# Designed miniproteins, single chains, continued (5), part 49

Each design is a single chain, and the fold is of that chain. pLDDT is the mean over its residues in the fold that is shown.

## One batch from the design tools (miniprotein)

Design m17681
Fold by ESMFold2-Fast:
Structure m17681 (fold): chain A 109 residues (1-109)
Amino acid sequence: AAVRAAMLERVEAILTEFLEELEKRKLSDEEVKEYMLRIVEVALEAARAAGDAETVAALERLREMVERGASAEEIDARLAELHAAGLGGTPAEVALAAVRTILEEREKA
């Protein structure tokens, strides 16, 4: 769908920006959180446009987790639960995978 393609392009652009900045300088915890929140918001817009209430609920929970500083382990657990619930391929999976990538790359830096 056009909405999904636009979402993937925007998420990829945010991840690219994050990785390029991470290579150039040390990012604060607040800056890292802002990148994760931007990804969640893009996915929420796509899920709301699709009318997918279950995916919207999963993304709102992810947003709360990001805002409170959830660990990579907590994000991994949520991604596993999302797959078990049959929400694979949704904006929620895209956002969770991207947030996990940000947290993993930050830990390596």
Scores: mean pLDDT 84

Design m17682
Fold by ESMFold2-Fast:
Structure m17682 (fold): chain A 69 residues (1-69)
Amino acid sequence: SVEEIKAEVDKRFEEAKKWPKELLPAYAQILVRDALERLLNTPGLTVEQREELLAYIEEKVDELFKLAE
């Protein structure tokens, strides 16, 4: 579900924040990769649900890059 995928993204985001600041850009790439794999392996998502999840992933990635500053 959308909520399950968001929860997985949130877990990855929280784990990344516990690591050294200099590694956050690398973990952002891992978060994107894992989240996109999850989306690819979740058939039956509507276009709207996919767009919502992509926007959510982009928001979390942006936050990690801001934390890396």
Scores: mean pLDDT 78

Design m17683
Fold by ESMFold2-Fast:
Structure m17683 (fold): chain A 65 residues (1-65)
Amino acid sequence: GAGEEALLEEIKAAIAAGKTEDALAAVRWAVQHLASGPAIARAAAEYAESLGKLDLAAEMRRLAA
């Protein structure tokens, strides 16, 4: 829904800005509190991979598991 889309856009903005800890905190929150949390974590990981941030992407994929 719109809330999950807005959260994912905030996470993507944090990744692009190099705010790694903010992005990871938001992904951890989503996985803990939202049924769509694992899907958000995977989408965030794919975005990080698209920017060449492979270590961050791997950490986000672990949070999705």
Scores: mean pLDDT 87

Design m17684
Fold by ESMFold2-Fast:
Structure m17684 (fold): chain A 87 residues (1-87)
Amino acid sequence: SNEEIVKRLEEAATGTPEEAKEALDYAASQKNLSPEVKEAIARLVENQLDTAPKLVAEGVKKVIENTGVSPEVARLYKKAEDKAKAA
């Protein structure tokens, strides 16, 4: 359910980088991402960006590959990729 996906992403936002990657992989397994799930992904990216930008970029890329490209998710990928290159 969307509620379960959002809960996993919200818990992973303050968790380990590995937990963040697992939550993004779980979200990527779902098609047709809801606005609530996209918002939860954005919050997770912002919370994990400084700690593990490369893992975050890889996770968001998998979401794009499996659910299609939305402008919001594409912007998150670009932000994470740029941070990973700067690190």
Scores: mean pLDDT 79

Design m17685
Fold by ESMFold2-Fast:
Structure m17685 (fold): chain A 77 residues (1-77)
Amino acid sequence: MKRKQAEELAKKAEELAKRGAELFNQGDYLGAARLFMEASDLYEKAGELVEGEEKERLQKKAETLRNLSRLLAQAAR
């Protein structure tokens, strides 16, 4: 059960990250930063529901998107 919940959260995170990338390409850096932060939070929640290598992979994705979100938010100021 928790595995399927993690997969659903990761899928939602992937869609948000794709939308964030689209906003970045359109020059909406603040919008991109917000979507990347939301995607990061969902990957982090997904990682809490699993263990081992899959948890590590999801946590790395969350960290990458959180760092990108912070950089974009700073660049837009």
Scores: mean pLDDT 85

Design m17686
Fold by ESMFold2-Fast:
Structure m17686 (fold): chain A 89 residues (1-89)
Amino acid sequence: ASITKEAKETIAKDALELAKEAEKEGDLELAEKLREYAEKILKEEDDEKVLEIVKEAMLLIIERALERGEDVGPEGLKMKEKILEELKE
């Protein structure tokens, strides 16, 4: 099993979309971190490391939402599941 270049591009795009939502919510630090993760995912060629970066990004998203007293919306949960499903082997 390997993460294709197209899969990495999709995952990075999803992370950038989440970064836009974080900016809309006023979490500029989270938005910046998500953009950093998207760039790392695109440049990383080791599938195992890509998976770890994705896990870190998702944990950060959940942690920040909970810290603000917000529910992770159904869209956010679907994005998380979609990313994990794409990385499944």
Scores: mean pLDDT 71

Design m17687
Fold by ESMFold2-Fast:
Structure m17687 (fold): chain A 114 residues (1-114)
Amino acid sequence: TSDAIQAAWDAELERGRALAEERGLRVGHFVKADSPEEAQRIARELREKYGAAEGRAVTLPADTTEEQIKDVARSLAALVAEEQGLRLREAFAVYWQDADGLITVVAFAVPEPP
């Protein structure tokens, strides 16, 4: 059911938050894009320049604060790092707001250099 899917997702985000806290994970690059097209350009640059692993895109309510966006981004980056077996240096995040005010955030797991 939709409620069961939401509960499972909330549990995964809480697990990601715990992993991020345990690792002392910080958001080192945090950018508000003016459009989805700019967000895609920034995402490509982060992948190419830093070898960053892209996480799941998440849609958040219009009243979500930058601090809350960073918290979600850290959680998502920690989950991606665990899934891919990466030793994580930091999280990066890019977000944009649509005409309805909804916020879309994409988090990136930035691996430690070799």
Scores: mean pLDDT 78

Design m17688
Fold by ESMFold2-Fast:
Structure m17688 (fold): chain A 70 residues (1-70)
Amino acid sequence: DDIDDYMKLLQDMIDGKLTSDQIIEKAIADMRARAEAAGDQEILDLVDKAEENSDELLKARTLWAQRLQS
């Protein structure tokens, strides 16, 4: 499950198991692909901001997870 893989990458970043740059790059790419497939412009805008500020990636991830659980 791509979402489970994405959540694991975010957790590994928090735990310091992988380099932040590698995690952020992959997480941004995965989140962008998911948001594009869903046509979710709000998440896409957050992903674009995450390229300049990684804190926005956590916001995008939280909102995306909320959408998937509805």
Scores: mean pLDDT 71

Design m17689
Fold by ESMFold2-Fast:
Structure m17689 (fold): chain A 85 residues (1-85)
Amino acid sequence: MEELVEQAKKLVEEARKALESGDIDTALENARKAMELAIKSGDKEAVLEVANEAYRLADEIGKRDPVAAQELRKLANEALEKALS
């Protein structure tokens, strides 16, 4: 499962980079994929780390697109629920 955690972290970095370039759609897609991979890894620490980064990204996205920010927060909440179930 190490490979899934590594891929999830890389996708979080790509999401942050996309947000810095103003590409909110790509940032959301990469954050969603990162959360899916973290959940699939079974590593609760990885899910917590990715969800925390997603909340930070949502705060930055919310300055430009509050609806997209709400979607990302919802995805982070769903990821935490699945990991803690």
Scores: mean pLDDT 81

Design m17690
Fold by ESMFold2-Fast:
Structure m17690 (fold): chain A 80 residues (1-80)
Amino acid sequence: DIMEKAKELIKEVLKKVLSKKPKNKDEAIELIKEEIEKLGKKYNLSEDVIQQIKDGLVDAIKSSKKPVLEHLKELLSMYE
């Protein structure tokens, strides 16, 4: 199921990024992009699905008013 694979990819990306403790939104966005590119290949998702996940997570981080670590924890809890 593509939706279940996307959820697991998002969850793994958020865990990896959070473990690296990004100092600000720009650092978090760069880490998200790097981890999605690396892990997207592992999950055998199509490039269009990988791009949608990347865009969605980047937009979520960019639009948030919360401290970056708190927002990453909140996002992860939505997929746990």
Scores: mean pLDDT 82

Design m17691
Fold by ESMFold2-Fast:
Formats: sequence, structure tokens, C-alpha cells
Structure m17691 (fold): chain A 55 residues (1-55)
Amino acid sequence: MEKEVTEAMGRIALAVAKHMPGVDPELLRKLAAKFEAQGDTAMAQELLEEEARRA
């Protein structure tokens, strides 16, 4: 249950980041580390890919 909620929140955050070019890349890295620590490697990778696309 908690993983489902966390994944949904992560998808919302990722969608916002994709549509808002002003989002700080450091924030994306911190979010990716948080999801990685929770075992959500897929969401962590998506956030890191979005950070890389901005560079």
C-alpha cells in the first residue's frame, strides 16, 4: 500500500519536473536518492534521466 502511494507521488513529481524546466537539477538528484533508498529503483532512474536530459 505505501509503495503504491509512493510510486503515485513519484510519478506526479516526475511529471511536474518534465513540464517545468525551472526545477533545480539538485532537487531531482535528491529525490532520486530518496526513492533509491526506499527500493524504488525505477522511479530513481526516471528522476536521474530527467536530470540528465536537462544537462
Scores: mean pLDDT 70

Design m17692
Fold by ESMFold2-Fast:
Parts: sequence; C-alpha cells; structure tokens
Structure m17692 (fold): chain A 75 residues (1-75)
Amino acid sequence: MAAEQLRRLAAAFARLAGPGPDTKMTNAEIAARYARALEEAGVPAAGRMRELAENNASHDEIAETLQAIVEELRA
C-alpha cells in the first residue's frame, strides 16, 4: 500500500478514534466513518469495517479490526 494512503488514513483515524468531538458518536457511526475512510483510500480490508458498522459491533471489536487493518497496510 502506498505511504500516502496510510498517512491519510492515520490522520483520519486520529480524528475519529482520538478524544474530543468523536466521543459523542455511537460505535456504529465510528465504524461507518472508518469504513468510508478505508474505502476512499482503496484499502481491500474496508469491507470488514463496513460489516462491523452494519452489525453495531462493540467498541473493542472495532478497535481490534482497525488495528489489524493498519498492520496489514504496514506489511
């Protein structure tokens, strides 16, 4: 994956997962925003995050899936 795509995702995730305005969002909304960011960046694993958004997954499941996707992008 291109370094530019990973950088854009990191910036988007810092805004979404970090403390502040995003703390008022539901888990489904957070997962949907991550899925959209991954889809826009052309990440193949975006579908996993979209599935979590549709199934109202737990915060831990969303965080673990996001970490797994980021590690895949690093490899």
Scores: mean pLDDT 69

Design m17693
Fold by ESMFold2-Fast:
Structure m17693 (fold): chain A 70 residues (1-70)
Amino acid sequence: MSAEEQELLKGVQALKRALELKKELVNEKKAESVTGERVSRDKWELTYVLDGKKYKITVEGDGTVTEEEL
């Protein structure tokens, strides 16, 4: 597999995980104001409000997921 193909797969993996998390936040957690933004080729940020508090989840193509209260 070429380096270009590996880079594309990381981008697809990050997108897939971000979409799964967004679905969980909306359907299971009932979070408010759920938004998703692509910040780089293989990195996505999800922002949401739960119980009046704002949170950010960062999803990376290597499978790393980080959650931060804003």
Scores: mean pLDDT 78

Design m17694
Fold by ESMFold2-Fast:
Structure m17694 (fold): chain A 84 residues (1-84)
Amino acid sequence: MKFQLVKPDGTIEEVEFENIDEAIEYIKELTGAKNAKIVLTSNGRVVIAPETVKGIRLGSSDKEVVEAAMKDGKPVLISGELVL
């Protein structure tokens, strides 16, 4: 599965995982979070973020996901290609 890794500095990197569980473990490892939250964007994309990220909700836009990652200083994954 292809994801975009949104970094706290605003850089975006394409990453690939075999399944969603691997992507969840990657975010937990990268952030040190005990749990990850999974939400669907308004465009039907899967977002995987550390549980502590406050600005990402069910129905968030791709732009809102990027802005929340930068504001909270936490990396997040979003499935597919971003439309900003």
Scores: mean pLDDT 79

Design m17695
Fold by ESMFold2-Fast:
Structure m17695 (fold): chain A 96 residues (1-96)
Amino acid sequence: MEAVIAEVEKNVAEAKKSMDPQKQKLLDKAYEEVLGMSFEELRERLIARIEQENPAEVEEAKELIAKALAEDPEGTELGLRQAAIQLLFDEYEKKL
């Protein structure tokens, strides 16, 4: 968990280098919300997005996440947290 959070922080900081201060605040807000999420909540949010866009892919996505988690739990959690941050950031940016 701690190693995953540190890597997420690093990636968020890198992303901010190309952003204006207003967008940086939106990215920080997305990061703070994801930081409080459980692994299951992260997975459910990503699966819900897939279900909205292509319901037929939901079962395949669940299987791929389960396999990835078994092989590399930290890398998989890192990927899911980063994807959730991106989704929230995109939602906040659309409301500007």
Scores: mean pLDDT 76

Design m17696
Fold by ESMFold2-Fast:
Formats: sequence, C-alpha cells, structure tokens
Structure m17696 (fold): chain A 62 residues (1-62)
Amino acid sequence: SAGREAGRRAGESGPAGAGAAGGMAGKDVNDLISGKRALEAGTAGDQEGATEGAERAAEASF
C-alpha cells in the first residue's frame, strides 16, 4: 500500500507541501528570474496538489 500511503501523505502535507511540490515542478528557468510568477504558481499548485492528494488518498483507502 505504498501508493495509498504516498497519496494520503500528499493530502496530509496539504497546502504547504503540495504547493511547494507543484510550484517547483511547474517552475521554468525563466520563472527563476521573475520570482513573482514562481510564487503565484506555488499558490495555485497548492490547491490543485492538495485536492489531488486528498482524492488519491480517498481512492487508495478503498
């Protein structure tokens, strides 16, 4: 059940963890220069990552 644990952990790390991972993953080299875009991407990824993690954890638990 590594997948279930990973999914649940992703949902548990919630906004802070998911946002950091999503923002970093979607970050372009150009974004490094424009720190503002990176910050906004992190915030947007926060919600998407948290939702996906929660859904994944819920699905994995069944």
Scores: mean pLDDT 50

Design m17697
Fold by ESMFold2-Fast:
Structure m17697 (fold): chain A 63 residues (1-63)
Amino acid sequence: KEVEEKFKETAKKELSKLDKNDKDALEEQANKVVAAFSAENPGKVSDSTLKAIRDDIIKELTS
């Protein structure tokens, strides 16, 4: 839970710095954030969970 919340906060901060109208840039940065977090926290959160959080943040920023 704590690891997931920290990922969500980090991803939201990083993605909110980008132009929300540039969806390609948002998706590219989101993938980098997921990859970096997975490398720093191996086995603590599944890739499917990280991708779901990533998709929710992109959806929130682009809606």
Scores: mean pLDDT 75

Design m17698
Fold by ESMFold2-Fast:
Structure m17698 (fold): chain A 94 residues (1-94)
Amino acid sequence: SEKEKLEKEVEELESRVQSLETFVNTVLRPHMSPAELAEVEALLAELRRLVQEARKAIEDGDLEKARELIERAKEVYRRLSALLGRVVERVYGP
């Protein structure tokens, strides 16, 4: 069903967010400037908010809202991944 598909997308997104948070906290944090850290923390907070709102929308039966929130979460995830990629290249690149 559409609901089951959206539930799976939210679960996968939650797992990806948790993995990024762990990576930032265990590996990248000491290599980031205060400004970079603030931006990453803001994007992670926005991601968590969007994922939680998407889950609630699914529970409320508002599948259109859930889809919109998932798409916004994916966009924030892409921005965060790009930022973290730049930090990784700076620290671990050739």
Scores: mean pLDDT 89

Design m17699
Fold by ESMFold2-Fast:
Structure m17699 (fold): chain A 80 residues (1-80)
Amino acid sequence: EEFEKELKELEEKSPEVAEAVRQALTVIDNIPILTEEQKEKLKEDVIKIAREAVENGEDVSTLRKKLAELIAKYIEEAKK
């Protein structure tokens, strides 16, 4: 139930962006290589990027690409 307020705010402005964020948060929770602290930090970064995307009027495909790249970066850093 983390980020419920942020997700509600995003849903009100862009249902597509809110759905992309929910999907990203679900993916993050299922990454076994990340610690709980890394997952929390990554979720915070996802919410920040999504808010910036909404404020800047970015399309959801650009946001999805940014979120995928962010998640991949965290996974690669965790392997080191």
Scores: mean pLDDT 81

Design m17700
Fold by ESMFold2-Fast:
Structure m17700 (fold): chain A 81 residues (1-81)
Amino acid sequence: AKLSKELSEEAVKKLEEAAKISGPVTARVLRIAAEQARAGDGDRAAETAYGAAEIAESEGQEEAAKKAREVSEKLRKATGT
């Protein structure tokens, strides 16, 4: 199912905020997730954001990892209905 415009915009904003505090590799993956969220592909955006969180965690970027996980969980809950 496609995300609502409101949920999509909120997810994009949070993913962009996480990207700003991330290293270049994590930021790139988070921006891919943001584009997927803009397209309404919440399930793919959730998976991509989760992958970005794992990269951020491996790079020691705990705040970015936490923000990315939060967005991923929110997107999964929205698409799991």
Scores: mean pLDDT 82

Design m17701
Fold by ESMFold2-Fast:
Order: sequence, then C-alpha cells, then structure tokens
Structure m17701 (fold): chain A 69 residues (1-69)
Amino acid sequence: ASAKGAQAAGKRAYELLLEAGASEEEADRGATGVVTFGMEGRVDLGAAYLASRGAPEEEARELAEEAAR
C-alpha cells in the first residue's frame, strides 16, 4: 500500500471515530493503528483495531482495506 493511501484512510478513520463519540486521543490511536496495519497489509488486524476503538464493523473493514491498497 502507498503511504498516501494509508494516510487518507487514517484521516477518515479519525473523523469517523470522533463522530462515534471517541476522544481526540482515542481517534488518533485508531487512525495510527489503521495506517500501521494497512502499510503492513494486515487488513484483519486493522479492522479489528478500529472496531475496538468504536468504529462500526463494516466501516472499520472498508477503511482497513483502503489503507492496505
């Protein structure tokens, strides 16, 4: 995956988590996790990490897949 694509997915994850009621610190952790796992091609771990931070499961999966492209 490209760093630019992973960062774009991370920004969307940050905004999604804030809308779901997460704190800025929790949203930043979620975004960092999706970028890191995406860059490693670990879609399942990225999706699970985002869901654990409060993202809806379907949207978490979509963002993790986008980050890994």
Scores: mean pLDDT 78

Design m17702
Fold by ESMFold2-Fast:
Parts: C-alpha cells; structure tokens; sequence
Structure m17702 (fold): chain A 104 residues (1-104)
C-alpha cells in the first residue's frame, strides 16, 4: 500500500538522520525528538508523510537538522489541528509562510 511504503521510507530517513546527527554532535534532546517523530509517523496522513520525507531528504543534503526538527514539529501540529484534511502542497505552503513570518 502507498501509506505503508511512505511510512517505511519516512522511518528509514529518520534513522539515517539520527545516525548523521550523532556524527554531527546533535544534542541528545534533538536525537530523542527524532526518535519520537519515528513513533508518530503512523499517526500522520499520507500527504503529511510525503512532506516529512521531503523535509528529511533536504536535511540529509543540507545538514540543517535543527530546521528539519522545527519543520517536523510543525507538521505534527498541523496534523493535530487539521487531521488528514490538508494536501502535501498546503502543508508545504504553511511551513514556508511560517518561515517567512519568522524572518520578519
């Protein structure tokens, strides 16, 4: 199933980010947050899982793990507020709007 494939990919990317984060001396607090996100992946809509995968892939390329953790926390908050009603594109737009607001 698509949902099971996305779930597996997201969890594998989180595991890779934990490994790379340890090599980059990411704080134990952030490593524990990543482990908690892995547990919460099962609760996310397929659209939110797609956004999580994108965030994780970008973080593994640019090494901005703190930004990725912030964005992942926001995806979890959006899932709590909106459930499965948001598309991946809508979630990505909200992340970008929040980032733009924080730059002001």
Amino acid sequence: SEKERLKKEAKELIDKMIEEGKKQNLSPRYLKMLERFKEEIDKLSPEAQKVVIKILKEALENKDFRKAIRDLRYVMELERLYGDSLTAEQIEKLIKEREEFEKR
Scores: mean pLDDT 85

Design m17703
Fold by ESMFold2-Fast:
Structure m17703 (fold): chain A 89 residues (1-89)
Amino acid sequence: MVEEALASGRESLRREAEENPEAKEAAETAIRGLEALAAGRAEEGVRLLAEAAREAARVAAERGEADESDVERAAERAAGLARKLAEAL
C-alpha cells in the first residue's frame, strides 16, 4: 500500500503541474522528494518535500492568500509527513 500511495502521489503531482504551470517547479521538487523516500534516502526526501511545500506556499503568498509564517508552517508540516512516510518504509 505504501508503494501504491507513493505512485498515486507522484501521479497527482504530475497532473497538478500540468493543470497549474505556476506549480510545476514545486510539483517536480515534491516528486523528487517522494522518489528519495522510496529509495531509502529519508533525509533527502524530507528536505525536498519541505522545499516543495515552501515553493507552493510562496506561490499562494504572491497571490495574497498566505504570509511568510504560512510558508514556514507548510514546510514544517510537509517535513513531518515525510518523516512519517520514511518510518513506514
Scores: mean pLDDT 74

Design m17704
Fold by ESMFold2-Fast:
Structure m17704 (fold): chain A 73 residues (1-73)
Amino acid sequence: APVAAAPPGGNAQPATEKEKEKFAELGRWLAEKAGRPEEQIKKAEELGRKAGEAFIADDLDTMALYLEQAIAV
């Protein structure tokens, strides 16, 4: 069965902005973990941000595409 987790709640930041930041941070973290140079880390962060925007738009296919590109950087 698919896993479902309750979103974090109870902070002043809007959920939309928080999710976008999480995706950007994920992209950056993946590039840093892979030992990528600064240029690639920046690119992965931008791709993560795009994935977050797609997630906000409920476009999960585009979100997955950007995340895969961030991992491949």
Scores: mean pLDDT 73

Design m17705
Fold by ESMFold2-Fast:
Structure m17705 (fold): chain A 86 residues (1-86)
Amino acid sequence: EDELAEALVALGEAFHSLGMYDAAIKAYERAIELGSPAVRADALTVLGEVYAKKGELEKAREYYRQAIALDPSNQRARDLLAKLEA
């Protein structure tokens, strides 16, 4: 299950790098459904980054908080949340 969830995160990152935000969001949402808490935290973190790029900063903040709640050791989510709260 985690292999598929991790592959979906990688696919979402590929879509994000191409500017295909809606496709990236769908891939990350599927990774959240299938992954372990650590993979779900990673997916929530990059989903938040996509919403931040779209200018939806409150949604981004909510996703970063969810990622930290699932995996408090996720430094990327913690750093990104701190940047939005500054």
Scores: mean pLDDT 83

Design m17706
Fold by ESMFold2-Fast:
Structure m17706 (fold): chain A 107 residues (1-107)
Amino acid sequence: MSLEEIKEIALKIIEALRSDPLASPFYEPPDLSLFPNYLERIPNPVSLSSIEKKVLEGKINSLEEFRELIEQMFENALKLSAPGSAGQRIAEELLKRAEELLEELEK
């Protein structure tokens, strides 16, 4: 798979996730001025915009690297979510959708 194909697939998945209103908390990095202890719990924040920036800058060289960033983003959300919460369910549902899209587009 070419770097251009990886970029195209990654951007399609990012767009699909951005189109889901439940994904809005993942669009941008958290405001650290409102959440000063966030970095103590989540040392490596990941958002759809931070992943998109890495894709556009050519820093993602495989779909495996892209998948790992998507998984890290939702794992971060799961670490902050109480068991059985709406936040946990949303993160799990969006991760499943992203994984299904990756499987379909990898062919």
Scores: mean pLDDT 79

Design m17707
Fold by ESMFold2-Fast:
Structure m17707 (fold): chain A 56 residues (1-56)
Amino acid sequence: DDAELRAALAELRAMTPEEAGPVRQRIIGLVNRWMEEGKTPEEIARRVRAARAALA
């Protein structure tokens, strides 16, 4: 959910590029799961923006 995305994005911000691969795959997995649940690209984009804003 949104908390899981926020946690993954926070981890990604703390990592070097070489460490980021597994965390990027987790984020991709969350987005793919939301797509499978029938969420629209607009809703997914909104959730990603909200999670990024919460980390700023």
Scores: mean pLDDT 77

Design m17708
Fold by ESMFold2-Fast:
Structure m17708 (fold): chain A 84 residues (1-84)
Amino acid sequence: MEELRREVLRLGEELGRRFEELYARAQSLPPEKQGPMLQKLQEVTRLVSEAGRAVAAGDYERALELLREAGRVLDELEAELNSL
């Protein structure tokens, strides 16, 4: 439990920093290219919100699963931004 809780906190902080960086990059794009990037960022926000609810319920395994999913969405977004 403590190992899982520590990993959830660590990953949450890491994903928060990555989100802010990628959000700033997405906002610097021409308006016609922002839509798909902002949709992926909204999906990350949804997953992080659900992870927070799992933490409130004491379900750190579910929280970690959701945060890892959010990380995958951020990886996809970063790859798309790097291809533009």
Scores: mean pLDDT 85

Design m17709
Fold by ESMFold2-Fast:
Structure m17709 (fold): chain A 67 residues (1-67)
Amino acid sequence: EEKEREERMKKGKELLEERRKRAEEARKKIPKELVEHASLEEIAMALSVAEVLGDESVIYELLREAK
């Protein structure tokens, strides 16, 4: 009960921190034109989808849609 909640909270925090770090790293690699108006959450979401699909070009498509 408590253990499950603590583990879930820890996993959630790690996931958020990892997504934030990945978003900042991706921001450096993506062209400034696409990143300048995108939020870190949008970049993190695009990166997550690109990783699932194994296709980096998906990041560009998702960020264009977010604009």
Scores: mean pLDDT 68

Design m17710
Fold by ESMFold2-Fast:
Structure m17710 (fold): chain A 120 residues (1-120)
Amino acid sequence: SVKEQLIKILEEYYREVKELLEKTKKGLKDEKVQKILDETLEELERLLEEYLKRLEEAETEEEAKLLTLRAIREIQLLSLTSLAEGLKASKDEKDKELLRKAAREIEEIAEKAIKKVEEL
């Protein structure tokens, strides 16, 4: 069903975002910036669980598509906001480079996920 495909798109999108943020965190030297990403990962997991529940309860294909697009955008915004906060907090130029790279990759992952939803 379209709903099952939307759930798979959202789960794959979340997995890619989570893996990128975990990889970025492991490369960081600043423990304060690592903590920002840890807190973000916990919030992203809560957002995913909320949207997956709402998606299962969606009665129409249109509602399911709208919820999936909202989930992708909220996960993207939260991730980018946290990376920007990390960038402001960081005094290490290598940490700043990793955070900027992660932000670009988040944008690419989000665009790819949105296109998959649009193709359904």
Scores: mean pLDDT 91

Design m17711
Fold by ESMFold2-Fast:
Structure m17711 (fold): chain A 70 residues (1-70)
Amino acid sequence: MEDEIVKQMEEYSKISLELTKKFIEYGSNALEFVKQAKEDVEKKVKDPRMRALFVRSLDEYIEYLEKLLK
């Protein structure tokens, strides 16, 4: 229950950290890595409510990056 939510948050934190590393390392490919992180969240975060929150956060980030890269 509570431990499961904490575990899902830990998975998202790991995905977010890996995304940040790739953002720094690869610059112009960052948008593709954000989209990959969304797929990883959909596969690894099993709680549907937490997954929906994380996916929304990543979707907002994708929209922001697409706007900036144009």
Scores: mean pLDDT 72

Design m17712
Fold by ESMFold2-Fast:
Structure m17712 (fold): chain A 77 residues (1-77)
Amino acid sequence: MEEEKKLREAAEKGIDAARKVQESLKDYPEAVELARKAIELFEKAKENPETYKEMIDEANRLLLEAVQLAAEKKKKE
């Protein structure tokens, strides 16, 4: 129970971080979409703690892609 609660708290922090990334990258629709997908994965991890690590790793990967896409588009402008 305590360990499961800790995993849910980590997923909630992941959602908060992803929302901040989405707000920071709001001018780049593709990056915003990747951040939205990351939020969906964190929400799924929160519902299914047993699959937490796999979903969190994928969500973090999507957040990195969002930041990289925004940086690339900023360089093109």
Scores: mean pLDDT 75

Design m17713
Fold by ESMFold2-Fast:
Structure m17713 (fold): chain A 67 residues (1-67)
Amino acid sequence: GKVIIEAPTEEQARNAAEALVSLGLGTSYEVEGNKAIVEAVSGGRAKAAAKFVEKHVDGAKATALPG
């Protein structure tokens, strides 16, 4: 599964993606401007990761995509 993070700035998107990897919710990420794409360990972890970002990162949107 994947998580797409859209934040107001590239730094915020990168920081959110780094946090997900540090928590073991993601295995890798890529940043494109104010968006980050995180490879999640599973579809269930992708949904948990998206909820985490939306709860803890002000102004960010996160979309979980099934694997």
Scores: mean pLDDT 80

Design m17714
Fold by ESMFold2-Fast:
Structure m17714 (fold): chain A 84 residues (1-84)
Amino acid sequence: SAKIEEIKKKLEELVRAYVEGLAAAGKLTPEQAEELERILLGKIDEAVEKVKPLLETKPFEEVLLAASDELMRLARPEIAELRA
């Protein structure tokens, strides 16, 4: 449980940093940044659930990378429909 909570916390930090970085670089409008963050944050629980079995066999950093990859996979259809 504590490990799952820490992964969720790290994913939230990574999502925030990623969206902030894109906005700071002028790659996203404020509206696009808010929508992207909402999409990504909304998929964290599902992404973590998908990689939860790896916590028993893999180091924390590998599980975090797998969760990040699953998060982007789950969010991809909604990101593709993101409008200006």
Scores: mean pLDDT 84

Design m17715
Fold by ESMFold2-Fast:
Structure m17715 (fold): chain A 68 residues (1-68)
Amino acid sequence: SAELEALAKKLGISVSFIEAAALYYAKEGAPEGDAEENAKKLIEELIRRREELKDVSDLARIASELFG
């Protein structure tokens, strides 16, 4: 999506990196459910909170808040 592309540019990373990171956090951090569905939820949360994201470490923080 355009929002995901804009977030990737803001953080200096690729869309593919965000998608891979979201899937990683969904597999390792989420206590239950489908990893792909949880990864999509994390991407939606990242887009919703995009204005507060400053660097790559904020991906892990939001993943922890959503899944932990």
Scores: mean pLDDT 81

